# Designed miniproteins, single chains, continued (2): the designs that were tried, part 99

Each design is a single chain, and the fold is of that chain. pLDDT is the mean over its residues in the fold that is shown.

## One batch from the design tools (miniprotein)

Design m7676
Fold by ESMFold2-Fast:
Structure m7676 (fold): chain A 62 residues (1-62)
Amino acid sequence: VTEDQLERGREAAEKLAEEGKYATAARGYRNVARGYRSLGDDKKAQEYLEKAKEYEKKAEEQ
């Protein structure tokens, strides 16, 4: 996994969230978080995991 691939994944997740596809966006953010964890970037991994949880809650409201 490369940081460029993770940034592309983040951009895709953000676009999905903007379109109101919260469940899919949350999955995207979880994949990005896992990727950053594998690179040893625990801070970014935690930040994206928290975004995933936020969008999971929004998806429950749909």
Scores: mean pLDDT 83

Design m7677
Fold by ESMFold2-Fast:
Structure m7677 (fold): chain A 79 residues (1-79)
Amino acid sequence: MELLKKGRILLLEGKYEEAVKYYLEAIEKDPKNQLAWRELAIALEKLGKTELAKKARELSEEKNPKEEEIKKLIEEIKK
C-alpha cells in the first residue's frame, strides 16, 4: 500500500509526525493491517509518545480490534 510505504519513507527521514499521519490513514482504510499498527508504534516511540505506542502495539496483536478503541487511539494521536 502506497500510504504504508510513504509513512516508512518519512520515518526513515526523521519526519515522525508526518509518518504517523500516513500510518493512521492506512489504518483507517484497513484496521486489520498489523504491519501498519507496528510501524505506527515505532513512529510514536520516536516522538516520545510511549503510552500511545504501547496501545498501537497491543492493537497490532489483535485479529479484530474494537472500532471504538481504534477511533479513540486515532483521536489521541492526532492531538
Scores: mean pLDDT 79

Design m7678
Fold by ESMFold2-Fast:
Structure m7678 (fold): chain A 124 residues (1-124)
Amino acid sequence: SHEEEVERMRAAAEKIAARQGTAVSGYLEEALRLIEEGRLEEARELLERRIAADPNDAEAWWLLGEVYRLLGELEKAKEAYLKAIEIDPNYAEAWRNLGEVYEELKKYEEAEEAYKKAKEIDPE
């Protein structure tokens, strides 16, 4: 469900923040709130503004990928996840979500490789 997808995104953001010794706040909390409310275009605009200000924010690229995926824009979601991975190659959640998008695009071999990489980084 939409609620389950939002809970998954929030849990992933909190897990990443915890690993970095930080808390989910600022633009990330606002973006997650907009996504939860179904305000996907506003979330996209907020994340695009963040990326324009800081193009090396892997979390912003990952969350933009999630927004594109919810909008059904699978190729844009893929590009956003790939950018997050380029910035942070150990971003397990971005690798996992890339695998899911590859499956939706019927690119099963690429999906398997992405899932394998996610599991190598985070075996949970």
Scores: mean pLDDT 83

Design m7679
Fold by ESMFold2-Fast:
Parts: structure tokens; C-alpha cells; sequence
Structure m7679 (fold): chain A 73 residues (1-73)
């Protein structure tokens, strides 16, 4: 499904952000924030295509990603 493909892309962005955080540079931190922002956009798009149960789980994931992004800012 399109929702599943968007979710997998979002997970890829989250993994990329983790890798960038491990580099420990200011530029890598900025790129990690950008990757988390892209993950949030992809999760929001997945949510539009999701059923009510899936939306609840996606909302939890979005909240976790937003919290992680704020910790990096």
C-alpha cells in the first residue's frame, strides 16, 4: 500500500538521522534535524491514507520523532 511505502521511507529517514547524530558535527546535526522533519512529513502523508487504528499508531510515532527533533535543537 502507498501508506506502507511512505512509512518505510519515513523509517529510512529516522535511521539516516541516527547515523548523522553519531558523526557529532554541527553540520551533521543540522542534516539529522532535516531528516527528522522529512520523516514527519512522510508520516503525516501516511496518516492521510491510514485507517483509524493505524492513525493512532502513526500519531504516537510522529510524537516520538518530534520529541527527538526538539532534543537536537
Amino acid sequence: SESRELLLKAIGQIIRAIGLELEGTEEAKKEAIESLEEAIRLLEKAKELANEEEKAELDKLIERVEKRKKELE
Scores: mean pLDDT 87

Design m7680
Fold by ESMFold2-Fast:
Structure m7680 (fold): chain A 82 residues (1-82)
Amino acid sequence: MYEEVLEKLDEAIKALEAGDKEKAVELLKKAAEIAKKGGDEETAKLLERLAELVAEAKTQFDIDLVISFVAMVKGLIKIEMK
């Protein structure tokens, strides 16, 4: 479960860096669904919120902020996996 979430988060970061907001939103929502099915409702809600922030982002600063939050969530998941 977490390995699949991490894969989608890595893809989402790359999409954000490439300026593909629509793909990033889709990937974050898919990661949230995987987390929810795996029983991690808190991570799922956080990822759904990050997808909303991407959709609402109007500046590069907003995108950079979301990338930082996604990287933080990725780090927290890796700690839980160990």
Scores: mean pLDDT 81

Design m7681
Fold by ESMFold2-Fast:
Structure m7681 (fold): chain A 57 residues (1-57)
Amino acid sequence: AKPKTAEEAKKAAEGAVEIAKMLGHEKALRLAQEALRYAEQGDYKKAGELLTKGGLP
């Protein structure tokens, strides 16, 4: 789902990082980490785009 706030984007990115680590998906992990950094900068739209591009919820 598309995050509508920076808080939602951060939670989604944190969850995606945990899932990617559990699955050992290197590409998904990098996208999730990048999305988390954008969410921390307040760019929740870019964070959401990266999560969607990586197939991450």
Scores: mean pLDDT 74

Design m7682
Fold by ESMFold2-Fast:
Parts: C-alpha cells; sequence; structure tokens
Structure m7682 (fold): chain A 105 residues (1-105)
C-alpha cells in the first residue's frame, strides 16, 4: 500500500496524508489510525502518536499491535508505568505478541 511504502521510505508527511484520507473515507479503520500514530511516532510527535493509537484501540480493543505501539510511545515520553500497562494489555489482547511480552521482562 502507498502508506506503508511512504513509512518504509521515511516519508512521514506523505504517510500522514495517505492515512488521513483513509480515515476520512472510513473513520472506523483502526489499521489506518494505528499507522497514522506510527507516522507521528517516527517524527517524534509522541502526543499525537498516543492520541491516534488510542483511537485504534477504541475501535478495536483486541488489536494487540496498537497497545504495543501505545506502550512504545509512552516509553519515548519516559512514562514507564503507562508503557508497562499498555504492554500488558497488548499481551492480554494477543498472548503470541512476543515483542510486547519481552518489554514486560
Amino acid sequence: MLGMQALKEKNYEKAIEYYEELIKEDPNDYLAWNNLGRAYLYQGNYEKAIEYYKKAIEINPKYSLAWHNLGEAYEKQGDYEKAKEAYKKAVEANPLNEKARKNLE
């Protein structure tokens, strides 16, 4: 997809534009909300990343990757307590999420 290609190329402005268009067409696209959060995380805008990961979680609370990504964003802000709680939620949503489980060790 064009948005994933833009993220791979580190063209975060282009990725943001792409996912914002997807969200305009389908505001319940939790994958697009999660990827919008990732683009902001890579730009160092942790506040917006957290906001958009929370949107993905509101739509699909079992989407383990959004919980994991929320934990990473909290770690980047230095909020280790909230990061740990988000990683626990990621493991609860998908026990096979090895990355979230390792971040709890």
Scores: mean pLDDT 83

Design m7683
Fold by ESMFold2-Fast:
Structure m7683 (fold): chain A 73 residues (1-73)
Amino acid sequence: MNAAGRVIAQYLRARGHKVELVPVKGADAPREIAQALADAGRFPDEAAKEEAVKNLSTLVTDPEATLLVPRVV
């Protein structure tokens, strides 16, 4: 099971963001994680966010698994 969502949530909380963990399918996890980083101001534009989605997609081991991913509140 991919623990990346929890690690990213801890990173964002350490940087002062209020973050909740939400359940999503593994196939949706890369886009949700990239959106949380975008909401936290970590991307300058949509192209940088889409590049992150592609990179995170390589880490998905089970697209049907329920994963907890960060969401900025």
Scores: mean pLDDT 75

Design m7684
Fold by ESMFold2-Fast:
Structure m7684 (fold): chain A 62 residues (1-62)
Amino acid sequence: MEERAQRFQEKLREIAEYIKNELTPEEATEISKKALEEVGLVKSGEDLDKFVEKVYELIKKK
């Protein structure tokens, strides 16, 4: 894998573990949908970073 993809996957894994520990499957789905709506279509690495950041914000706000 490319280094960018690896870093993204590691962050995604950390978020997934945090979501799994803090949220129900329904809440996790809800947060993911909201993050995607706020960021829009994830077309670039910058969009991926924004998506990850938005997921953290929504989890904190819960």
Scores: mean pLDDT 66

Design m7685
Fold by ESMFold2-Fast:
Structure m7685 (fold): chain A 62 residues (1-62)
Amino acid sequence: YDKKAAEAAARLYTRGYQSMQDAIAHLKEKDEELGNESEKNTAPDMQALRDQAEAYRAKAEA
């Protein structure tokens, strides 16, 4: 996994709710670029961002 992306996700989590929405939008847009059809309108993408931000923050701390 990309270390730069992980750090960006951790910062967005720290920034607060507003930045979290931007991060979710970025991940959704990248998923569209990859050509994911069934996942375009999937809630897990948004949930995954929150989980990822927490996981990477924990990894950076550990």
Scores: mean pLDDT 58

Design m7686
Fold by ESMFold2-Fast:
Structure m7686 (fold): chain A 95 residues (1-95)
Amino acid sequence: TESEDHLQKGLEYYRQGKYEEAIEHFKQAAELAPNTVTESEALVYLGIAYYRLGKKEMAKEYFQKSLEIANSLDPSNPVVAANKELAEFFLKQIE
């Protein structure tokens, strides 16, 4: 899907250390797939990318949003579980 394509492009930029470019694609991924596993995943990577840029308050906001979406989804889905674990881990790193 277009949302998943943007998520993958964001991950490619993220792996290259191009965090600002990654953020643009993660934002598009989240916007295109509201209330889905893909939104939760895009939001957690938005948080990580902002954290890497030193923008801790923005990172915190996106991790919290990722958790809100993930908590509304099926907890037996391993991607949902992974997204929650990542968001909780980085929230502890920010504070």
Scores: mean pLDDT 87

Design m7687
Fold by ESMFold2-Fast:
Structure m7687 (fold): chain A 67 residues (1-67)
Amino acid sequence: MSDEEKKEALIKKLEESAKSLEEKGYLKAAQVVREAIEKLKTAEPEEWEKILEETDRKAVQAVLEES
């Protein structure tokens, strides 16, 4: 799988996650995920892991704050 294919798969997965969060009413967490999608679009492969880890942390925090 090419880096572009991996990037597209990650973006699609994050878009599905954001939609799921929005459907559950976690709008802040969904916004965090959508911001990560924009970062991923311009990021090099070496940056993806850091972006995903930071996004997971912030999204979990946002869900806890909205619960």
Scores: mean pLDDT 80

Design m7689
Fold by ESMFold2-Fast:
Structure m7689 (fold): chain A 70 residues (1-70)
Amino acid sequence: SIDPSIEELKEETEKLKKEIREKTNGNEEPLKLLEEGEEKILTAGNKEEYEEGLKLKKEALELAEKIAKE
């Protein structure tokens, strides 16, 4: 079974992916960060690597929100 902490991180990453997708409206830069985060999560072998992918997705969301304010 997957570690419960990793399962929680997985749920958070899926939520962030949906939110980023809704807010980007096709802007390239947030989508690039989202893609990097997804790649990191797919290749993650431990919790720390999973958290790195989550961080990239959070950065993508922040960038999408910044662009939306312009």
Scores: mean pLDDT 75

Design m7690
Fold by ESMFold2-Fast:
Structure m7690 (fold): chain A 84 residues (1-84)
Amino acid sequence: MKPDDAEVKAALGEIYLALGKKDFERGNLEGAATSYEKAAQLFEEAGDPRAADAYENLAKVYEKLGQTDKAEEWRKKAEEIRAK
């Protein structure tokens, strides 16, 4: 990956991570899920370990939505990133 492209993606990931946290605190679970998914994707493309934080927060969103199977899947993705 080109260094500049990775830096831009990481910066965008930070923005989406912040938006997701704000939506989650407001109870906008759908908005939080969308923002955290985008953040995780951008961080993974950037090779940034903060992708794990995005996936962990996404798992918390799916827990509140009552989708425990999806929540566990997202936690597993966060663990895979952290294990690297």
Scores: mean pLDDT 82

Design m7692
Fold by ESMFold2-Fast:
Structure m7692 (fold): chain A 86 residues (1-86)
Amino acid sequence: MTPLQQAEVDLGVLEIQIAVDRVILEKHGDKLTKEELERMKKRVEEAIARARQLGQQHPELAASVQRVIDGAEEVLKLIDELLKKK
């Protein structure tokens, strides 16, 4: 793969990871402990940081980077709402 193609794959993996976290939170968020929610929050924040880094290296991927960030921010809002109930 070219470095650009590898970055596209890496962003796609992050997008899938965020989508899985969203499904878990929507279906099972009430059953997650505070500690599990805090660990998920950290992973999502790390995904945002990685997506931003890939976007700086590959400006052509700005749209894919923005999709990861937007999805991650939605997941963070869900985590914060669940944490308020703990």
Scores: mean pLDDT 88

Design m7693
Fold by ESMFold2-Fast:
Structure m7693 (fold): chain A 93 residues (1-93)
Amino acid sequence: AEEELKKLEEEIKKYEEEIKKDPSPLNYIKLGEAYYKLGELYAKLGDYEKAIEAYKKAIEAYRKALELDPDNEAAKENLKKTEEKLKELEKKK
């Protein structure tokens, strides 16, 4: 769990830097996926506050991908999935 957290934090930093060089839909999707995984991991650890923050960051990234490519099915599906997860966690508060 702690090793997985560190790996995801490193992946997030890497994708944030890649986005500065190339703000592509694919790079925003990768950032969103990393934040989604971070949210899942925090939820498993019972840290619902950090899980919610991570899912919100994933949503922001997927929305950016859709601003650049409105027809991107992967971004649409991942956005919907993340919004559903966020909604479920907010009910547990």
Scores: mean pLDDT 86

Design m7694
Fold by ESMFold2-Fast:
Structure m7694 (fold): chain A 78 residues (1-78)
Amino acid sequence: MSDEEIEELFARFDKDGDGTITIDELKEVAESDPEFLALIDVDGDGKITDEEIAYIKKFDLDGNGTLNYEEFKKFLES
């Protein structure tokens, strides 16, 4: 995935324009967007499970419940 594609995805999830995405926002948008769900759904079950949320939280290195651009990029590249 190109840096431009990651920037476009980040901007789509960052609804308030503060430069961070909450885990709840990520879940809501992922469940509403089939193309993004296919990228985040590592098991291919078509649902964001509690285990997948726990996996996403591993990229929230500061534990504040949000992903910044670098954490989001690392998550997508994992």
Scores: mean pLDDT 68

Design m7695
Fold by ESMFold2-Fast:
Structure m7695 (fold): chain A 100 residues (1-100)
Amino acid sequence: GIAAVLLGIDAVLDGLAGVALGAAGVADPEGVGTLAGAIAAVLLGVGGVVAGRLAIALAAAAGAGPLGVAGIALGVLGIVLGVLGIVLGRVALKLAEAAE
């Protein structure tokens, strides 16, 4: 239903934010706030994965309607982006630790 699509959109937005913050941390590991940004990237990435999983579960429970398909597609995209955000955030954390 609509809730699956909304959770899928949230998962994509959280995943994209995690990727953006993680990439910024990798680009400037010595920057002010890079450690906080890297931690935020991991947390947002986790949020994207969780929201994406919930979107898929809710869409599957609702059946194969157009909103269900959209919820699954957005949930999968949110999980992929969330995982990428976690990876980039972890790389940024390691680079920030090495810069100390």
Scores: mean pLDDT 77

Design m7697
Fold by ESMFold2-Fast:
Structure m7697 (fold): chain A 68 residues (1-68)
Amino acid sequence: KLEEAEEKYEKAKKLYEEYKKKAEELRKQAEKDPSKREEYLLKAGELYALGYTEYQNAKTELEKIKKE
């Protein structure tokens, strides 16, 4: 219940941080290679969005259980 939701939240938070780091690396590559800038930025945004969605879902679930 609460412990499971907390574990899921911590896992999602860690993955979100990892996705943000990977997205930052892609943004740096976009700065170094202007010909592929749009491709790298798109991929960076994609990773960020995936991590954010999972984090947001886990956070919402934890808040619902905590509120009960």
Scores: mean pLDDT 80

Design m7698
Fold by ESMFold2-Fast:
Structure m7698 (fold): chain A 87 residues (1-87)
Amino acid sequence: SPVMQDYQNINQIVQQLITSAQQFLDDPNTSVSVLQGFQSSLDSAIDGMQSMIDTMQDMSAPQDFIQQFQDNVSQMNQVRSQVTSRI
């Protein structure tokens, strides 16, 4: 399904965002402005993923896909907390 391929692509993009944010968090020289950029991106991604989870549940999508999105939201929230603590 094209929709399922789009969900998989979104999952990969979100994982790249998490990885990038973590790499910049691990660098003590990362500026506050860069971290604020990641905070905004993570906020938008969390809201978007939560909306998609609601849609997937409404569509009776496979539970493994719903769980993957929920796990990504949890990971983004953890990274967001780390970003916020450095701003």
Scores: mean pLDDT 86

Design m7699
Fold by ESMFold2-Fast:
Structure m7699 (fold): chain A 58 residues (1-58)
Amino acid sequence: GALETIVKNAVEHNNPKAVVMAARVLASQGRTDEARRLAELAKKYGLNDAAEEVEKIA
């Protein structure tokens, strides 16, 4: 899905901050469940530092 594409692109381009930025946008729109899902996907794909930042946002 769209969230997994964001995480995959972050891995491919070595840009974990893209996941954190997406989570901030989702949270600002009240889409906190989707921000939380980004944290889970980031962990799954090995972006542990980004996942910790996203968990703090969500």
Scores: mean pLDDT 84

Design m7700
Fold by ESMFold2-Fast:
Formats: structure tokens, sequence, C-alpha cells
Structure m7700 (fold): chain A 68 residues (1-68)
């Protein structure tokens, strides 16, 4: 599934960012995102690191909005 691929990339990007992040507030946000499956925060990290395209990011955000 394309959504499952995006989820994998989002989690991997968040873990990668967490290894290099020095700001304690940002680290806390990323750790909480991983703990609570905050997919929007994790997808933002993947997009910022260019691990997913703008189209993939937009599709994933729409998926998250419709999941309710």
Amino acid sequence: SKIEEIKKKAKEATLEKLKTEDNPRTKAILEKALQKNDWLTMANEAFALKRISSDEFREFVEYLREKG
C-alpha cells in the first residue's frame, strides 16, 4: 500500500531527525510523535528531509483527515 510506504518513511525520517536534533523541545515533540503515532508530525519530518514528495505528503494528509 502507498499509505503504508509513506508511514514507513515518516517513521524512519523522524528517527533519523531525532538522532541529530539538539533542541530539547523539538526532541520532545518528535519522541511524543513516535510514542502516540502522530503521523502528521512524522510526515512533516519526512517531507522536510525530502524522503517523500509534496504529492505523497498531500495524499497522506488527506488520508489522515478522512480517517476520522
Scores: mean pLDDT 85

Design m7701
Fold by ESMFold2-Fast:
Structure m7701 (fold): chain A 66 residues (1-66)
Amino acid sequence: LTLPEEARKIAEEYLKKITEAVKAGDLDKANQLAVELYRELSKLISREDAALVATQVLGRALKEAE
């Protein structure tokens, strides 16, 4: 998945925040952050790509928190 640099930076910022929330056991916060990521990315890329990226970031954070 090829992202504009601005979208990539936002995704990286949110990956850190979501991973921290998952490690803390705060799944509600992790889901809220994923929704915020989707909204921010939807300003820069298509809704379809924003949803895909937000889902991938959340999934990656869940795996890395294990």
Scores: mean pLDDT 82

Design m7702
Fold by ESMFold2-Fast:
Structure m7702 (fold): chain A 56 residues (1-56)
Amino acid sequence: SALDLILRGIALILRGIGLLFESELTGDEKLREEGERLIKEGRELLEEAEKLEKEK
């Protein structure tokens, strides 16, 4: 459902932001890359949710 995609997208974005903060504290570049990847994946889920909402 669109709601499931929205919640999953938001969760991935929040997790990604958390990893970016952790990368700033630790200097771990791998955490930065993973954080940016999760934010991108979350944004893609939100775009899919928008497409489903337009079909209603």
Scores: mean pLDDT 83

Design m7703
Fold by ESMFold2-Fast:
Parts: sequence; C-alpha cells; structure tokens
Structure m7703 (fold): chain A 75 residues (1-75)
Amino acid sequence: SELEKKIEEVLRKHGLSPETARRAAKAIVRAYEEDGLTPEQVANALRNALRAMGVPDEVADKVAEEVRKILEEYK
C-alpha cells in the first residue's frame, strides 16, 4: 500500500536496514488498520521498539513523530 511505502521510506531515511524498515512498516500499518490502534498508540509502540533496538532517544522520538503525522494525514 502507499501508506506502507511511505512509512518504510521514513524508517530507511533514519537508518533502519531495508529488511527491518519493510517489516516494521507492515507491522505499523497492520496495527493501525487491522488492530485499531490510534496514531499516538502506534507511535508510542514504535518509539519503545526503536529504543529497545538501540536507536538513540532523539532519533526514536523523531521517527515516531513522523509516523504519527503520516497516520493522521492518511485518514
């Protein structure tokens, strides 16, 4: 989907590998569209996951904010 591609591009831009970005984008879209999570809930889960992977807090926060905005705009 276009939403999935847009999220994948954001993740790749911030240094995630192509495989990780692709899988994460798919999981994000599923959480939003199928599991009914809000953009804020998805962004919070993503931020926590990125921190657990060793991504610096400032980068994790920026990525989560960009994804939240994308999900809000895609309504």
Scores: mean pLDDT 85

Design m7704
Fold by ESMFold2-Fast:
Structure m7704 (fold): chain A 76 residues (1-76)
Amino acid sequence: SEIRKLEQKAVSLQTARDILDVALEIERELAEEARRRGDEERAAQYEEDARNLEEAREELEAEYERVKAEIEELKK
């Protein structure tokens, strides 16, 4: 069933988003800790990593919404 394949893809994308959300939170915490210690260079590196993860999350979120819309269309 096409719907079942899309539902499995949606679950996989949701899992990937959850993993990125955790990674993003860790990078933000590391940046804050580095800044607290006065390590501005390391803080900037963690902030850059966080920005890259945020972009990846936005791409996954867009794909997830596309998959959800396709499932909704097929269920009509």
Scores: mean pLDDT 87

Design m7705
Fold by ESMFold2-Fast:
Structure m7705 (fold): chain A 96 residues (1-96)
Amino acid sequence: MEEAEKYLKEAQTAIENGDLDRVIEAAEKALDIAFELLNQGKYEEAAEVFRKVADLLKEALDKIDATPEQKRRLATLYSAANIGAVAAEIEAELAK
């Protein structure tokens, strides 16, 4: 969680600076941590990180002009974050 929060904060700072490549890099690292949490059975924590990544990527798309390559990368990461969040949320419910 602390490691994920570090990358989420780096992504937020990159959005403020208009640095989309750094947003993508930080989001990828946070997403990797979210998948590790999911694999460890930490479903609620994984869902939280996936949702925060999706929100940051949406904010970046709204605030920063992206190249077609960056738009494709962002769309891929945004899809992965949303799919991961839904999967983690379902697993968390089933674990009750």
Scores: mean pLDDT 85

Design m7706
Fold by ESMFold2-Fast:
Structure m7706 (fold): chain A 59 residues (1-59)
Amino acid sequence: QEFREAFSVFDYDGDGTISNKVLQSLCRMMGCEMPEELAEKKTVSFEDFVELLSQYSKS
């Protein structure tokens, strides 16, 4: 799955999470909006990452 490969690029620790700041930078570059719930979390799981990107690519 493309999402897992993209996620692994930013998952430097290989623990299955990325920092909130990294995710915010990605959203800024892609022009997507960060949900408030995710913006307030310190780390984001792979499931949260996929959910965000699936909403962006929906249309």
Scores: mean pLDDT 70

Design m7707
Fold by ESMFold2-Fast:
Structure m7707 (fold): chain A 58 residues (1-58)
Amino acid sequence: MLLRVVEDYTAKREDELSLKKGDIVELLEVVDEYYVKVKSLKTGEEGLVPKKYLEEVE
């Protein structure tokens, strides 16, 4: 599943991923109610991101 970043996110922890608004990421895992593990299609990096910063793309 592909997701789009809706707002810039700066990683606050070592296991998190920094993303820019408009970036496309692949959903790897739903970790909990607030966080998902994603892979950046731009950089190939994987990490945790708050789910609220992402939207599903068609």
Scores: mean pLDDT 83

Design m7708
Fold by ESMFold2-Fast:
Structure m7708 (fold): chain A 77 residues (1-77)
Amino acid sequence: MSLEIIERVEKLLKELRKAYEESEDEESKKYYKEMIERVEELKKVLEDPNASGEEKEEALKEIEEIEKEFEEKKKKE
């Protein structure tokens, strides 16, 4: 696993946490909290030295989907 992948995940977490803090809407706060928890779980897979390349690839794809969902959520603000 590359340091760049972890930096990407950490950046996403930082952005999600900021969105959570700035959000005034209860549904939006719940959404961001769920996404933060999901990204943290995926980060554990990416950091696991025993995880297979396939598991890490699946985790990366899910991170990409979360990034897309986050972008769409921002558009609906």
Scores: mean pLDDT 78

Design m7709
Fold by ESMFold2-Fast:
Order: structure tokens, then C-alpha cells, then sequence
Structure m7709 (fold): chain A 64 residues (1-64)
């Protein structure tokens, strides 16, 4: 139905954004390994965003 399609589309969009977030974190993690003090704050902020994305994806999956 239309509600299930909307939830499926929203989940696909969240997954795409999370894939982009994982790539951003991977680049920050490379920096972190070379200079932990410089890159740790940015990596921590992106980790919070990644956790929020996972929570949203879990909620959408539970609703489908």
C-alpha cells in the first residue's frame, strides 16, 4: 500500500545517507590514526550522527 511504499522509500533514503556517513567516517579515521588529537572530535561527532541514522533505520524497518 502507499504507506508501506513511503516507509520503504524513506528507509532506502536513510540507507543511502548512512552509506555516505560511513565513507566520511572512514576518511576521518585515516586522519585519526595519523593524528588522534586533531581528528578525534570530528570522528566522535560523526559517530553520534551514524548512531542516530541506525536508530532511524531500525524504526523504519520495524514499521514496514
Amino acid sequence: NAQQQALTDALAAERAEHDREVKRMAELYKGYQADPEKYLPGLQEEAVRAAEEIDRMDALEAAI
Scores: mean pLDDT 84

Design m7710
Fold by ESMFold2-Fast:
Structure m7710 (fold): chain A 62 residues (1-62)
Amino acid sequence: SSETVRRITILQFRKLALQSEIWLIEKLRQKRGYLTAEEQAALAAAQAEIAALDQEIAQLEA
């Protein structure tokens, strides 16, 4: 349905934003050689949200 397509598109854009956040955090790790506790927590949170988004997308695509 058009509603399903719209929902998947929104989830995919949110996933892209989270992947960009992870990319930035990984670049900070490469430049400094470490991540702060706040950055480690942000990385873990972003990874968890991507996993949840992937699950929802898979259910909608079934």
Scores: mean pLDDT 90

Design m7711
Fold by ESMFold2-Fast:
Structure m7711 (fold): chain A 87 residues (1-87)
Amino acid sequence: WLLATLGGLFALLGGLEALKNAPEELLAAAIGAVLAGIGGLIEALRRGDAAAALAAGALAAAVAAAAGSVAGVAFGAAGVALGAAGI
């Protein structure tokens, strides 16, 4: 749980470094996908459904990857949302 969210945070940091080389337009698309994933994650956490929260994070990562951005950013953001909700 907590270790998994920390792992997601480190993935976010690595993804952000790779994203520095992406055009700003791709960053906007990635941010949109991440925000959608975070919203789903928070909703799942409020329902006490950890499996759904993980699924939402995976979906956000897949969307970001399909948009040509770094999947690590989406997954990392989902991990950060889980960590913040856990504290």
Scores: mean pLDDT 54

Design m7712
Fold by ESMFold2-Fast:
Structure m7712 (fold): chain A 73 residues (1-73)
Amino acid sequence: SMKEEIKERAERIIELGKEVLKKEKDPVKAAVATAIMGEAYFIKKIVDKMSEKQLEEALRTLEEDERLLEELS
């Protein structure tokens, strides 16, 4: 289901963010990684309450977050 896909993607983003933060010395990049992790964590918390349209928007948001975080790695 889309809810399960969002939960799995959010968890991957949180784990990737943790790895970025272990090595990142630039305070701006660390702040960006922290913000992305926070967004993924929040989406994961509310995903079960989302409408279909909100699920589609959340999935797109997480896809962009993952891309941005991979660029920091």
Scores: mean pLDDT 86

